# Designed miniproteins, single chains, continued (5): the designs that were tried, part 76

Each design is a single chain, and the fold is of that chain. pLDDT is the mean over its residues in the fold that is shown.

## One batch from the design tools (miniprotein)

Design m18637
Fold by ESMFold2-Fast:
Structure m18637 (fold): chain A 86 residues (1-86)
Amino acid sequence: SVEEIREETIKRIETMYARAAPFLSPEEQKVLAEVIEEIKEKIRNGEEISDEFKQELLSRAKDPRLQELIASILDEIDAAQAEIKA
C-alpha cells in the first residue's frame, strides 16, 4: 500500500541518519536532522518533493560528504515516489 511505502521510506532515511550521525560534527548533525525532518513532514503529508526543494536541501550542506548523504536520502524518496506512481 501507499501507506506502507511511506512508512518504510521514513524508516530507511531514519536508519541512514542513525548510521551517519556518529561520524558527523554537531553542526553537520543539526543540518542533516533539519533536512530529514522537513522530508519526513512532506512524506507524511503526501507531498511530492520537487527538484527545486531538493536543490535547496543540498545547498544547506557545506561538506561534499554530507551533500552525498542528503543526495542518497533524496534518491530513496524518488524510488519510493516512483513505486507509488506505478
Scores: mean pLDDT 83

Design m18638
Fold by ESMFold2-Fast:
Structure m18638 (fold): chain A 78 residues (1-78)
Amino acid sequence: SLTPEQLEKLKQLGIKAVKALMDGDAETAIKYIEEMKKLAVSPEAKKYFDKAIQAAKDGDYETAIENLKKGLEINAKS
């Protein structure tokens, strides 16, 4: 499991990533999601973060947010 400090950082990065996606700032969102991927302990969570990065690159911000949420949910259970 993640430490409480790592979990808090991951939540804060997730909030910032979602905000950037809602603002249409894919470059900033991708940087935050890459940081989240580095903190993730679950290989499945990392795959969802990779899908979120790809969706953000494709301009599909709704799919990016959904994959980001799934990655966070999986990682919280690890």
Scores: mean pLDDT 83

Design m18639
Fold by ESMFold2-Fast:
Structure m18639 (fold): chain A 88 residues (1-88)
Amino acid sequence: PLTPEQQEKVVYNMKELMKEFDLDNDGVITKEEIREWYLKVGENLTDEQIDAIMGLWDVDGDGVITTEDMVRAMEKAIGAELPPVVLD
């Protein structure tokens, strides 16, 4: 089990990751934004790799990733309760 401080760090890291990928600051990450971000840093991901990333983070299957989706995906993956995402 994670401590409350570790849970807050996971949520913080997910928010920072969201900001890194969310190039237009609309609060969602699309498959195309993932591709564009990786191309920007010199990584050419395949469609299969991008689909795998989407499948891990897009918990509700709507084709976009929100900070809430990322936190819920991590919560499910680690088997520990994480705090709700507070929008700033």
Scores: mean pLDDT 71

Design m18640
Fold by ESMFold2-Fast:
Structure m18640 (fold): chain A 90 residues (1-90)
Amino acid sequence: MMDRIREKVREAVERLDRAPSPEELLRITFEELVKFYKEKDYDAASLVIEHTGRLLAERTDPAEREEARRRIQRAMTYIEKGDFEKALEV
């Protein structure tokens, strides 16, 4: 179980690492979060959030990071309610 979760997260992490912009980073983050929540793989979703936070800290200024954090919170609210379409529109 754990090894499969780590491998899925590795693929998500590689997509996030290759994101050319903060906007693309957030788009990939929301797609991967929706995927893992549909699969009920909440451990993988948590690891995606942690890695996205690290990349935002490295690649964005404080204002961009704060806006990204607010967008992630809005997307998570929709994902937790099962409104995956609205989560991807954030």
Scores: mean pLDDT 82

Design m18641
Fold by ESMFold2-Fast:
Structure m18641 (fold): chain A 82 residues (1-82)
Amino acid sequence: MEEEKKKELISVANALRDEARRRGLEPIAQELDKIINDIKEGKMTIDEAAEKLREVLERMRAAGWPEERVENLLKTIDEIKK
């Protein structure tokens, strides 16, 4: 169960990183690369990773990322955390 949650959070983080780079938000993309690596290396709990990804999503929303995509990913993170 925990390993599947970890895999799903990494998937969300990869999608966010790719979108951040596509939009020229390199500092956010670099932060997401660090989060992905910290999850892979076991330096971050599922709860910590979910919270960090929610913070990044709110920053992406403020930067003009499509609201429906942000809401869908927030829902996905909440479902993984349960």
Scores: mean pLDDT 80

Design m18642
Fold by ESMFold2-Fast:
Structure m18642 (fold): chain A 90 residues (1-90)
Amino acid sequence: SLEERRREGLERWREAMLANPRISEEEIEEALRLLRELAELELELYERYSEATPENVEAVLAELEARLGREEIERRLAFLDRIAEIIRAS
């Protein structure tokens, strides 16, 4: 299921971050919190928008912006991108 795949993805992220000494415990906790919140929101939105059409993608993005605000979405993505880059670079 999508939920099970997201749970497995979170565990892989956790394992990768724990293996990397450049990522602090606080950064691990924050990254997992943000990824879990995104996974929960994705599941809710996927139930509402069952097919990945351009129109449904736009609706999902609009709902994310409405709930979190654009600045917060950009901050979360920038943080997660930074963590992913550290993992890839090590």
Scores: mean pLDDT 74

Design m18643
Fold by ESMFold2-Fast:
Formats: sequence, structure tokens, C-alpha cells
Structure m18643 (fold): chain A 84 residues (1-84)
Amino acid sequence: PVTLLKLQQLAAALLVQEWGFDYKTAGEIAGVSEKEAKYGFRHQGELIKEIGDDKVRAVYDAARAASGPKGRREAILKTAKDLV
């Protein structure tokens, strides 16, 4: 099953890949620990496959549309909650 944590780990992986954030900063924005952000980055291919394209795109779109760390965190968390 797709969990809130998996969607947040996916968002953290995107923040590392697209914006170049370190694991701690990506985790803070995605609402997860540094360790969970690192897990998301290292297992992003498996997370994408497990979550599925539509939900992955929704998380990516929410993260990309938001501005600033606080707005991005709120957008990611709201979208992730709506998808579980």
C-alpha cells in the first residue's frame, strides 16, 4: 500500500535531485527525518514503481508549483495526505 511516509520520501528524493538540497534540508521540507530523506533518494526508482505514475506526478507538481520552504512543505504534505 502507498503510505504517507513513502510519498514524503519521494518528495525528499525530488528535492535532492532537482534542487540539489542535502538530505537534512530535503527532509525538513518534505516533513521527514534526514535518514528517511536519504532512504527516499537511494530507493527512488522502487518508490516511483510502487507509488505509480499518477501519484508521483501529483507529488512532483505540488512540490514544483509551491514557492519557499514553508509553502513547499505544506503543498507536499497536503498532496501526500490526499493521495493515501
Scores: mean pLDDT 90

Design m18644
Fold by ESMFold2-Fast:
Structure m18644 (fold): chain A 115 residues (1-115)
Amino acid sequence: MAALEESYKRAVERIKSMKTWPKAAGPVLDYLLTKVSEEIREKMLAVIKENSDLPKEQQNALAILEFLYLVLPHLPPEAFPYLHEMQVALWKNDAEAAIAALDKLLSLLPKSLLG
């Protein structure tokens, strides 16, 4: 439990503490919006709408953060290395690596959370 909470907290703090927002967040968000359930998609899009005054890259990062908040209670422990891999790839601006890690994470989620 403690390790899972710390991984999530580090993920949130990393996104919020970014001096620059990764351009890779755009392609990752676009991919996510094609894979998630309608309910999760609506909540992610609401975050973008509520933050429309912020830079587009930050809006994208906040929408991805919302996805992580919504799915965290449903992630098994084996998913957290993929969450870390996705964050490292996003920070390196590597969209392909981020999407690959995300796809592995999505494969471990209940189908009810996926569209």
Scores: mean pLDDT 77

Design m18645
Fold by ESMFold2-Fast:
Structure m18645 (fold): chain A 80 residues (1-80)
Amino acid sequence: MTVDELFEKSRKLTDEARKLLEELLEKYDGDLNSEIDLEEVKELVKKYLSGEKRDKLLEAIKDAKTVKEVVEALIKYELK
């Protein structure tokens, strides 16, 4: 996934999901191949999302190792 493709998909996200994506990318300097700190990413998800959306994304990223895997999970659950 390219940065341009991410930007186009982000236009269809909710404001909360977009803010989550922006803060996630800022935290890892836009590097989609960076290994994540899963606990810090979970805190970020809890900061912006609530209820069923939060629970579904937290389950989807349970085994995520990279920023790319988290971004793909977010897009899948918010954009279909």
Scores: mean pLDDT 76

Design m18646
Fold by ESMFold2-Fast:
Structure m18646 (fold): chain A 51 residues (1-51)
Amino acid sequence: GSSEEEKKFLLQQIEKTAVESLKAAVFGDYEEVDRLQEEEDQYQQQYDELS
Protein backbone atom coordinates (compact mmCIF):
# COMPACT_ATOMS: atom_id res chain seq x y z
CA GLY A 1 0.00 0.00 0.00
CA SER A 2 0.95 3.64 -0.09
CA SER A 3 2.95 5.13 2.78
CA GLU A 4 -0.09 7.26 3.67
CA GLU A 5 -2.25 4.12 4.06
CA GLU A 6 0.51 2.54 6.18
CA LYS A 7 0.65 5.68 8.36
CA LYS A 8 -3.11 5.49 8.99
CA PHE A 9 -2.81 1.80 9.87
CA LEU A 10 0.07 2.54 12.27
CA LEU A 11 -1.85 5.37 13.95
CA GLN A 12 -4.77 2.99 14.53
CA GLN A 13 -2.39 0.41 16.06
CA ILE A 14 -0.80 3.07 18.28
CA GLU A 15 -4.26 4.09 19.56
CA LYS A 16 -5.29 0.46 20.15
CA THR A 17 -2.14 -0.37 22.12
CA ALA A 18 -2.48 2.84 24.17
CA VAL A 19 -6.09 1.97 25.07
CA GLU A 20 -5.18 -1.63 25.96
CA SER A 21 -2.27 -0.36 28.08
CA LEU A 22 -4.67 1.88 30.04
CA LYS A 23 -7.05 -1.05 30.58
CA ALA A 24 -4.19 -3.25 31.81
CA ALA A 25 -3.11 -0.49 34.22
CA VAL A 26 -6.67 -0.23 35.63
CA PHE A 27 -6.54 -3.98 36.39
CA GLY A 28 -3.03 -3.70 37.90
CA ASP A 29 -1.38 -5.78 35.17
CA TYR A 30 1.80 -3.72 34.95
CA GLU A 31 3.72 -6.48 33.16
CA GLU A 32 1.17 -6.25 30.32
CA VAL A 33 1.38 -2.43 30.44
CA ASP A 34 5.14 -2.63 29.83
CA ARG A 35 4.67 -5.03 26.91
CA LEU A 36 1.97 -2.86 25.31
CA GLN A 37 4.03 0.31 25.74
CA GLU A 38 6.95 -1.40 23.97
CA GLU A 39 4.61 -2.45 21.15
CA GLU A 40 3.26 1.11 20.92
CA ASP A 41 6.83 2.45 20.70
CA GLN A 42 7.56 0.04 17.83
CA TYR A 43 4.51 1.28 15.88
CA GLN A 44 5.48 4.89 16.61
CA GLN A 45 9.01 4.24 15.29
CA GLN A 46 7.58 2.77 12.07
CA TYR A 47 5.28 5.79 11.71
CA ASP A 48 8.18 8.22 12.21
CA GLU A 49 10.23 6.39 9.54
CA LEU A 50 7.40 7.02 7.04
CA SER A 51 7.32 10.73 7.89
Scores: mean pLDDT 83

Design m18647
Fold by ESMFold2-Fast:
Structure m18647 (fold): chain A 96 residues (1-96)
Amino acid sequence: MESIIRASAAVAANTVLHKLMELGVPKEKAEEVADKLYEELYEVLSKDIYDEEAVFETAKRILVEEAGVSEEEAEEIAEEATKAAMEMREQLEKAL
């Protein structure tokens, strides 16, 4: 279970990293935001690995507060990150 939680949190954080860099956020700042998101998503997924809403809300909050992107951009990125996390979780559950 811990490996699924770590992988799901990591893929969501990596999705945010790449999306922020595409928007012109400096790599150092994008990495800082992604690292913080990874830590918070690890806690969220440790409580309930199926809580898509908690993953989405956590990602959106961090993007608005830390990345300086608009609320609309934060929502779009958070949706992609949440989808990536849930797809990773599903793939790893099928492999176990």
Scores: mean pLDDT 86

Design m18648
Fold by ESMFold2-Fast:
Structure m18648 (fold): chain A 68 residues (1-68)
Amino acid sequence: SAEDEAYVEKLVESLEQLAEELLKSHSTDAVIHVLRQLVARIAQHLSPEQRARLEERMAELIARIRAR
């Protein structure tokens, strides 16, 4: 639903802001590791549709971080 998409987008925005902050003082690999751990924990509390959307959006974010 649009509400589920909006909720997931806010989560992704928060995780992206956290990643940008961590990248100032940590390696790319360390930041990706932290993001993966957080996503796994958050996903346990989401619906299957929200989880699938979060995993898709986080794969995109991780790819962008690796390309930097």
Scores: mean pLDDT 86

Design m18649
Fold by ESMFold2-Fast:
Structure m18649 (fold): chain A 100 residues (1-100)
Amino acid sequence: SKLLEAAEATLEFVKKVIAEAPKLSDEELREKMKEVVEKLRELAKLAEEENAPQYLIDQIKYNVESLEILVNDESATKEELLDALEAVAKSLDKAIEDLK
């Protein structure tokens, strides 16, 4: 499935950002999070095109909205940014299991 492959690639990217986060500045981490947001938007569009279950589409869209809000919050700490990325990774792991 193209959706499954895209979800797995997105999860791998999120995991890489999390692993690299201790070496990144706050600005660099926010830039990487913006890339995660873009990948999640593309994933949501692909999920809609492949008629994925509505709850999966809604969950991906929720992750997009939550990360966008956090990335634009200048008061958000690096720990809060990392917690949000971990939540997205967990959400994608579940979505991938549901798509298999």
Scores: mean pLDDT 87

Design m18650
Fold by ESMFold2-Fast:
Structure m18650 (fold): chain A 73 residues (1-73)
Amino acid sequence: MEQRLFRLDSEAEIPAVAAAIEREFGFPVLLLGSRGNQHAVAYLARSREEAEAALRAAARELGGFPIRVTAVR
């Protein structure tokens, strides 16, 4: 698996989002930093599409808050 860095812009607590991603897709999540309501996370995924699907699934599970996924590199 390749490490991907994605910015997560969410009103939910990052530990809840990380737990939902790990539960759904089985890969670890790292919090790299927070600035206001924006959180930078990195996780190991096979592709960007897999990572974006995981974040959308987590958003639905946690009540439909906005998530913005952007490759930082």
Scores: mean pLDDT 55

Design m18651
Fold by ESMFold2-Fast:
Structure m18651 (fold): chain A 64 residues (1-64)
Amino acid sequence: SMEEQIAAARSRASRLAAEALRTRSLEDFQGALKALEELAKLDPNLSPRERALREQVEAAVRKL
């Protein structure tokens, strides 16, 4: 279902973002940003937590 697809995308985006913030590698940040973009396409109404996570990842990439 669409709900299951959104839940899976949300889980993936959260895991990849957490890993990227831990490793600080460009490759991991690119993977996290792609996963967050895919989540936003499925559910454009991102939660405040998800918006904050995206901003945190984008800010970290700018410092690389």
Scores: mean pLDDT 83

Design m18652
Fold by ESMFold2-Fast:
Structure m18652 (fold): chain A 56 residues (1-56)
Amino acid sequence: SKSKLLSMADLYKEGSDLYKKLGDEYLKNGDNDSANFYYSMADILSKLADELYKKA
């Protein structure tokens, strides 16, 4: 249903925001490799959310 797609999109968007925050914390601590990993995961989740919003 449209409601289910929107709920999943919201969860992926929240996950993206959380991974961005994790990336920022690792970057602040000088762990660039972990920061880049979490930023990449955030980008993937953000793109998945956008696709679900478009399909809803």
Scores: mean pLDDT 88

Design m18653
Fold by ESMFold2-Fast:
Structure m18653 (fold): chain A 85 residues (1-85)
Amino acid sequence: MLYYLGILQDGYIYILKLDEKANILDGKIYKGKTGEELEKELRKEAPNAKEIREISLEELAKILNMSIEDLKSMNIEAAYLAKVA
């Protein structure tokens, strides 16, 4: 199973392709300002995703194996997760 993680930060959209163990397989960066733009880029990278949903900072911390404190220092505005079967 593959996961795509989308992050909106400081006017940029980061799309990370992850395996089931949260290893980063690929990453892309785009310019964007809204959660809607982030969801659109995620849908382009994962067109067969069964679910695309907004995730909390706590869920993002668990996925990236980072502290919530570290994520707060990164000025993350929104995060979305897409699952591909």
Scores: mean pLDDT 81

Design m18654
Fold by ESMFold2-Fast:
Structure m18654 (fold): chain A 90 residues (1-90)
Amino acid sequence: KFEELKEDIIRSLDALAELARKRGDEETAQLLEEMRDKIKTANPEEIYELLKNAVKELEERYKTAEGVRAAVLIAAINALQSAIEKLEKL
């Protein structure tokens, strides 16, 4: 169950990073890929803190984001917040 949730988060971040890169937003793509890599190596205790910190980072970037960048960032925030809620119920 935990590994399935982790794989779902990784797939979501990979898809959003690819979308950002295809739309010319290399900075957002690299940020999401960096978050993905940290999540890949995280144990169950570490992942909760990593997800909470990732959401905070994305929310800060969202404050000044527009267009496709804003859409990608909010999608990433929603995916990570959903994962946090599922982890709290495990």
Scores: mean pLDDT 84

Design m18655
Fold by ESMFold2-Fast:
Structure m18655 (fold): chain A 63 residues (1-63)
Amino acid sequence: MNEKGAKKIGKEVEDFLKRVGMGDQAKKASEAAKKAYLESGKKGDTDEESKKKGYEAGGDAAG
């Protein structure tokens, strides 16, 4: 896993939240998603598993 992948996941989470009117939560959710993606990758998860964990963490941080 790499920082480019993490930035992409964070950007996707941020853009989604801004679109649904949760822009104030977007940065916090983006940071949580990037952290979860990178930690998952360090534990040996696949890119798909790391993306899933990133999206889940972003959603949890937004809610």
Scores: mean pLDDT 78

Design m18656
Fold by ESMFold2-Fast:
Structure m18656 (fold): chain A 65 residues (1-65)
Amino acid sequence: DRLAAAAEGVRMGARAEGVEVDDAQALAAGRLVLAGGGPEEVARAIGADERAGRTARRMGEAAAA
């Protein structure tokens, strides 16, 4: 399941930046990653800054590949 993989990647990336993400935030950000959303959109979904959003987006993309 690409969405589950993207969501897990987002959660791992956020955690690496010190951000705790719940399941709803991870799924929302995972959907954004699959839709080609940018780091600002991902950051907004996980309630974090753009740096954390960039890491979460990258990890989500890698996990869903």
Scores: mean pLDDT 86

Design m18657
Fold by ESMFold2-Fast:
Structure m18657 (fold): chain A 60 residues (1-60)
Amino acid sequence: SPELQQERLRELEKKAEELTREVLDTLRPDYSEKEKEEEIKRSVRVVRVTERQRIAEELA
């Protein structure tokens, strides 16, 4: 269902955000909060595109 797919996507985005923040805090503690937020947004965008592509290919 579209609702369940959207819920799963949101959960993946949340995990990507949390993991990216943890990685940046470890490897780049010198980054400003703004720089970290931009990297997190980039990671979330990649996960979103990848998951949407996977669903599209699975339905083809």
Scores: mean pLDDT 82

Design m18658
Fold by ESMFold2-Fast:
Structure m18658 (fold): chain A 70 residues (1-70)
Amino acid sequence: MEEAKKLIDEARKAAQQGKLTEAYRLFVKAIEVDPELAIKAAEEFAKSPDPHLRAAGNMALLALRERGLL
């Protein structure tokens, strides 16, 4: 649980810095550790007013759909 929260926080920071590839990699790791927490975080990011957070959230939602988790 704490590992997935840390990965999501690191993904948020990476996305806010425009490091979308790193944000995506961190989100994929979070999905592998705690898919339910990753779903909630991806939905939060996708609704963000920050365009970088929205991009990261939408990429994470796509990864979740491709894995059959949505």
Scores: mean pLDDT 84

Design m18659
Fold by ESMFold2-Fast:
Structure m18659 (fold): chain A 66 residues (1-66)
Amino acid sequence: MIDEEAVVRSSMEIGTKVIPSIASFTEEEVRELLRERLENPDPVSAEIGRKLREIGDEIQKELLEA
């Protein structure tokens, strides 16, 4: 059922809560990985990279403000 997919999606969202701590630790490494993905001309990869960057930047700002 779609509900099960929603649970998986929620799990990924919860995962992003753990990722902020890791992102804070490996800011440079995360940035480099995102840079590599953005350099890839793949449309899907580019969109994922952009979204990840936006999430990372937002999380970074929240952590800095906290």
Scores: mean pLDDT 59

Design m18660
Fold by ESMFold2-Fast:
Structure m18660 (fold): chain A 86 residues (1-86)
Amino acid sequence: VSDELIKQVGSMDKYLLEKGLISKLVPTGILDEEKYSVLKRYGRLFHVPIPPLGSVLTENDIVRMARVASVYTGESVSDLINIAKS
């Protein structure tokens, strides 16, 4: 089953939890195309502003994404930030 089919049935949060994709919800460093794709997907859902492609992600960007990831994973914001910085 493709990721595309899982998205279409609204099970993307469950897929992320089950497949260990938690770390992809809280990207760090330079906003490349892969990280931008993740932020664009979840940023739209929560109406958070998305930095431009190629931007260096700030602490505020990381915290904002960790809050989104916390809703999907049930993990604390601080734990997700620590994972992202590891």
Scores: mean pLDDT 60

Design m18661
Fold by ESMFold2-Fast:
Structure m18661 (fold): chain A 63 residues (1-63)
Amino acid sequence: SAFEELRAWLAEQVGPAAADDIIEGLRFHGVKEEELPAVRERLDRVLANAREASAERRRQLAA
């Protein structure tokens, strides 16, 4: 299912426990399978921004 595909992708990004929590939250809030591609795109952008912010912080701490 689309939820299983999203969960597998999230587990690779944030680990299985966090992925399960995110999927459970989406289900609890009534997100439909048809909305999951847009949710994945938003999560991908959020994670990319968080990774860049973390890398910048590590550069500043290493200076």
Scores: mean pLDDT 81

Design m18662
Fold by ESMFold2-Fast:
Structure m18662 (fold): chain A 100 residues (1-100)
Amino acid sequence: MSEIERLLRRAVEALEKGDVPALVEVLRELLELGRMTAQQLVLAVLMGMEALARDPAAFTRDDLETLLALIDRALAEETDPAIKEMLEEMRAIVEARLAS
C-alpha cells in the first residue's frame, strides 16, 4: 500500500468515527506529501467537507485554512469543468466561514 493510500484509509476511518482532529491531521500530512492525483485530492476535499457539514463547530480557524489549501490544490490539479465548479462552490463555503 502506498503512503497516500494508507493516509486516505486513515482519513476515512477518522471521518466514520467523527474524529475531526484526527481527520484534519491526516489532511495536513496529505498536503505535506504534495504528490496526490487530482482524484485523490478531490476525495480528500470531499471528506473534509463532509466532516465540516456534520460538525462545523469542531473546525478551528487553522483547520478551515488547511481545508481551503486542500481545495486550492485540488482546483490546480483538476481538469474536469464540472468538478472544478463543485470545488469553487466548496471554496466559497469555507471562505464564508473564515469571514463570519
Scores: mean pLDDT 85

Design m18663
Fold by ESMFold2-Fast:
Structure m18663 (fold): chain A 111 residues (1-111)
Amino acid sequence: SALAAAIEKISALPVSERELLERAKKLAEELLKAKSPEEMLEILAEHLLELAREAGMSEEELAALRAELEAQVAKNKESIKKLDEKELFEEIKKKLKEELELVKKELEKLE
């Protein structure tokens, strides 16, 4: 699948510890701004597309990946709508806040 190819290429990206932590911080901050689980899925999909582009995927491969991600996000949104997700969403946000503070502390050690 286009997603499997993207994951393989992204996993081969040479990233420093600082770059990895800075990316994790940016993603966590964007996810914390989300107002719904559906919005979190859209943020994750766009982040994956940005990483795939940096990993050297062609415009044709990126178009295929976008189509696959849009289909998966739509399917996941329909699943989420069937659940009472308020408590789960707040728990996810709490864990993201805790992880963001850990990432910030690790970045401070590199300064």
Scores: mean pLDDT 78

Design m18664
Fold by ESMFold2-Fast:
Structure m18664 (fold): chain A 71 residues (1-71)
Amino acid sequence: MFEMTLEEKKKLIESIFRALLVAGVDAAGVANARDYLLSIIDDPELKKYIDEVAEKAAAEAGGRRATVPRL
């Protein structure tokens, strides 16, 4: 057995948050998943990626669209 590459870890992170969105998890659930991943992962690059993906997923999940842009 070999360790996962950064690419594979990033794909897993995307899959996790995508699955949460498909399952209808709200922003609080997405934030919980982010906290879990950040607590168990030590890779600084991967932590940045998790934060970015989680932010996007949280916005999508439960509160992203409330603004009506002016013409």
Scores: mean pLDDT 72

Design m18665
Fold by ESMFold2-Fast:
Structure m18665 (fold): chain A 61 residues (1-61)
Amino acid sequence: MSSRQILTEQIRKTLEEAGIKVSDDATLDELLEIASKHLSTQELLRLVGGVIRAVGDQIDE
């Protein structure tokens, strides 16, 4: 649950920083599609890596 929420928020923030407006009710799949079309591969990978690390901190202790 938290990993999906963290990923959704990180993608939303990244898209908004890039000047892309997204719905507050947008699904994770929709956000990923928008990100893949509008963000560079590098920016998308950095976003995903950041989310994975944030989630990992909860699991790794």
Scores: mean pLDDT 71

Design m18666
Fold by ESMFold2-Fast:
Structure m18666 (fold): chain A 94 residues (1-94)
Amino acid sequence: MKETLLEEVGKLDPELAEELRKSKSIEEMKEAVLERARRAGLSEEDIRRVEMVLSNSKSEESTMVAGVFTAALIAGKDPVEASRIASEAIAKAS
């Protein structure tokens, strides 16, 4: 499950996937996602979207899904497409 979501992140942004692989807690994962989004040069609006998704993430799995969403935005997908990709990643991990 976690490995499937991590693989989906890696297809979109390999750097975020490596940071998530090294993370030892949900809080470290959230920090890695947000810091990667900032370093990748996401717009202030997209950063706020990432912060909102992360604030609603209560588990390691849901935080990994937020990682997929963020990686899709970094890969140049719009928020609607990024949300679709994240939903498909959940289906593959189930």
Scores: mean pLDDT 84

Design m18667
Fold by ESMFold2-Fast:
Structure m18667 (fold): chain A 66 residues (1-66)
Amino acid sequence: SPALVEVVTEEEAVEEVVKTAREAGARSVLAQGNIVTALFEDAATAERAAARVAELPGVKEVRVGV
């Protein structure tokens, strides 16, 4: 089932979060202010991407939803 990763970040970290989500296999990525939303093909890929994004400086919150 497709899954979303929603990231709340500092402004300076938005570009790196978008890049990391795309490299992690996101089908689409949307950035709106300090919030990045990435769509993944399955929950397992989304969970791995969320773990990777959570390691980035400036990331405040990461959520995975189905």
Scores: mean pLDDT 87

Design m18668
Fold by ESMFold2-Fast:
Structure m18668 (fold): chain A 66 residues (1-66)
Amino acid sequence: AEARAEAIARRELEAARRAGLPAPSREELVARALAALAGRPSPVGREIGEKLREIGDEIEEELENA
């Protein structure tokens, strides 16, 4: 799940680059992937959503401390 959100973000970055669009930040794309995965209703999806929120919070904490 965690690697999946990063893989989605990486794929979206490559697609934007190929289309000649300005590349969004990796953090922004990961946040979008986390939101998309967390919005899906299932027991597994809820557990994954909670873990993905923790990753998002860790990224935000790193950015605040950087």
Scores: mean pLDDT 61

Design m18669
Fold by ESMFold2-Fast:
Structure m18669 (fold): chain A 95 residues (1-95)
Amino acid sequence: MSVKEKFENLIKTAKDLVEEARKLVDELEQNPNVPEETLKRFRDRVEAAESEVKYLEEKYKNDEIDFFDYLRAKTLVNELQRLIEELKKVLEEAK
């Protein structure tokens, strides 16, 4: 698999993880036991991740992706996976 194909797969994975995180945040918004400050922090993290995905997609379209952008995409996927696990934990503890 080429570096370009690996990058495309990372961005696709990041987009799927952002969608999952958005759904989990929507579930938190329905839970009266979750503090508004906690909800805002998770919303801000999801919005930041979505912005990062859009930034990396734009660089990719312009053929401006370097090795550091590849590392950024990999870090973004790892951070989104952690965010989803934290969201699931908060939802479980708020029951």
Scores: mean pLDDT 84

Design m18670
Fold by ESMFold2-Fast:
Structure m18670 (fold): chain A 75 residues (1-75)
Amino acid sequence: SLDDIVARATQVYRQLLQQAQQQLSQGQSPSQVIQQATEQARRDLADLPDGVVDAVIESVQDAITILANGGTPQL
């Protein structure tokens, strides 16, 4: 169902943000963290519609950019 797709996309998004926060705190470059998160999102969401995958990737990239600039992204 659409609700199941949204729940799964949200779960993956939150997992990727937690990983990104740790990677940034360990001194990894924002560009490397974005690349790794993008590749992971494509793997974890490969069975979902392309539009959903792209939306999660864009949200994750934006959130990592906010984290790298010392901000707090929306969960």
Scores: mean pLDDT 87

Design m18671
Fold by ESMFold2-Fast:
Structure m18671 (fold): chain A 87 residues (1-87)
Amino acid sequence: MEKLLNEAEKYLELARRYAEEAKRNRGNFELALQYGQLSMDYASRSIQLAKELIEKGTEEDARKAQEIIEEAKKIMAEVHRLAGEMA
C-alpha cells in the first residue's frame, strides 16, 4: 500500500506541476494545451491509484486516498477552466 500511496502522490505532484506550466504558457496555445493534457493524464492516474488504495488499504489509506482524489479533481477543474479561456 505504501507504494500505491507514494505513486498516487507523485502523480498528483506531476499533475499540479504541469497545470502550473500550462498557466505560465497560456500565451502559447500549443504548449499550454500540451501541458494541460499532461496534467489531466497525471491527475487521472493519481485518482486511479487512489481508488486502488480505497479498495486494498486500511481506513487511514482510504482517508488519504480521498484527499488525493479531491485535490486531483480540483487540478482537473482548473485545467478545464484554462482550456475554456483559451478556446
Scores: mean pLDDT 84

Design m18672
Fold by ESMFold2-Fast:
Structure m18672 (fold): chain A 76 residues (1-76)
Amino acid sequence: MVERIREALDRVIENREREIERMEREGADPKEVERLRELVEAARERADEVAESLARAGLTISALTPDEILLDGPLG
C-alpha cells in the first residue's frame, strides 16, 4: 500500500521535473526555473515524510491522492 503511494508521488514529481525542463527549453526565466526546481526538491522531501508517516500509522490510504499531498505542500 505505502509502496504504491510512493510510486504515484514519484511519478507526479517526475512529471513536474519534465515540465520544468520544457519551460527551460522554451526560454522561461532561469530564476523562475530554479525556484520551481527548489519547490520540486521540497515536494520530494515531503513525499518521503508522508510515506514514512503513513507506514508508521497503519492507516487506510484510500482517501489520499498524490496531487492532494503535493498541492497542499510546496507545489501548491
Scores: mean pLDDT 68

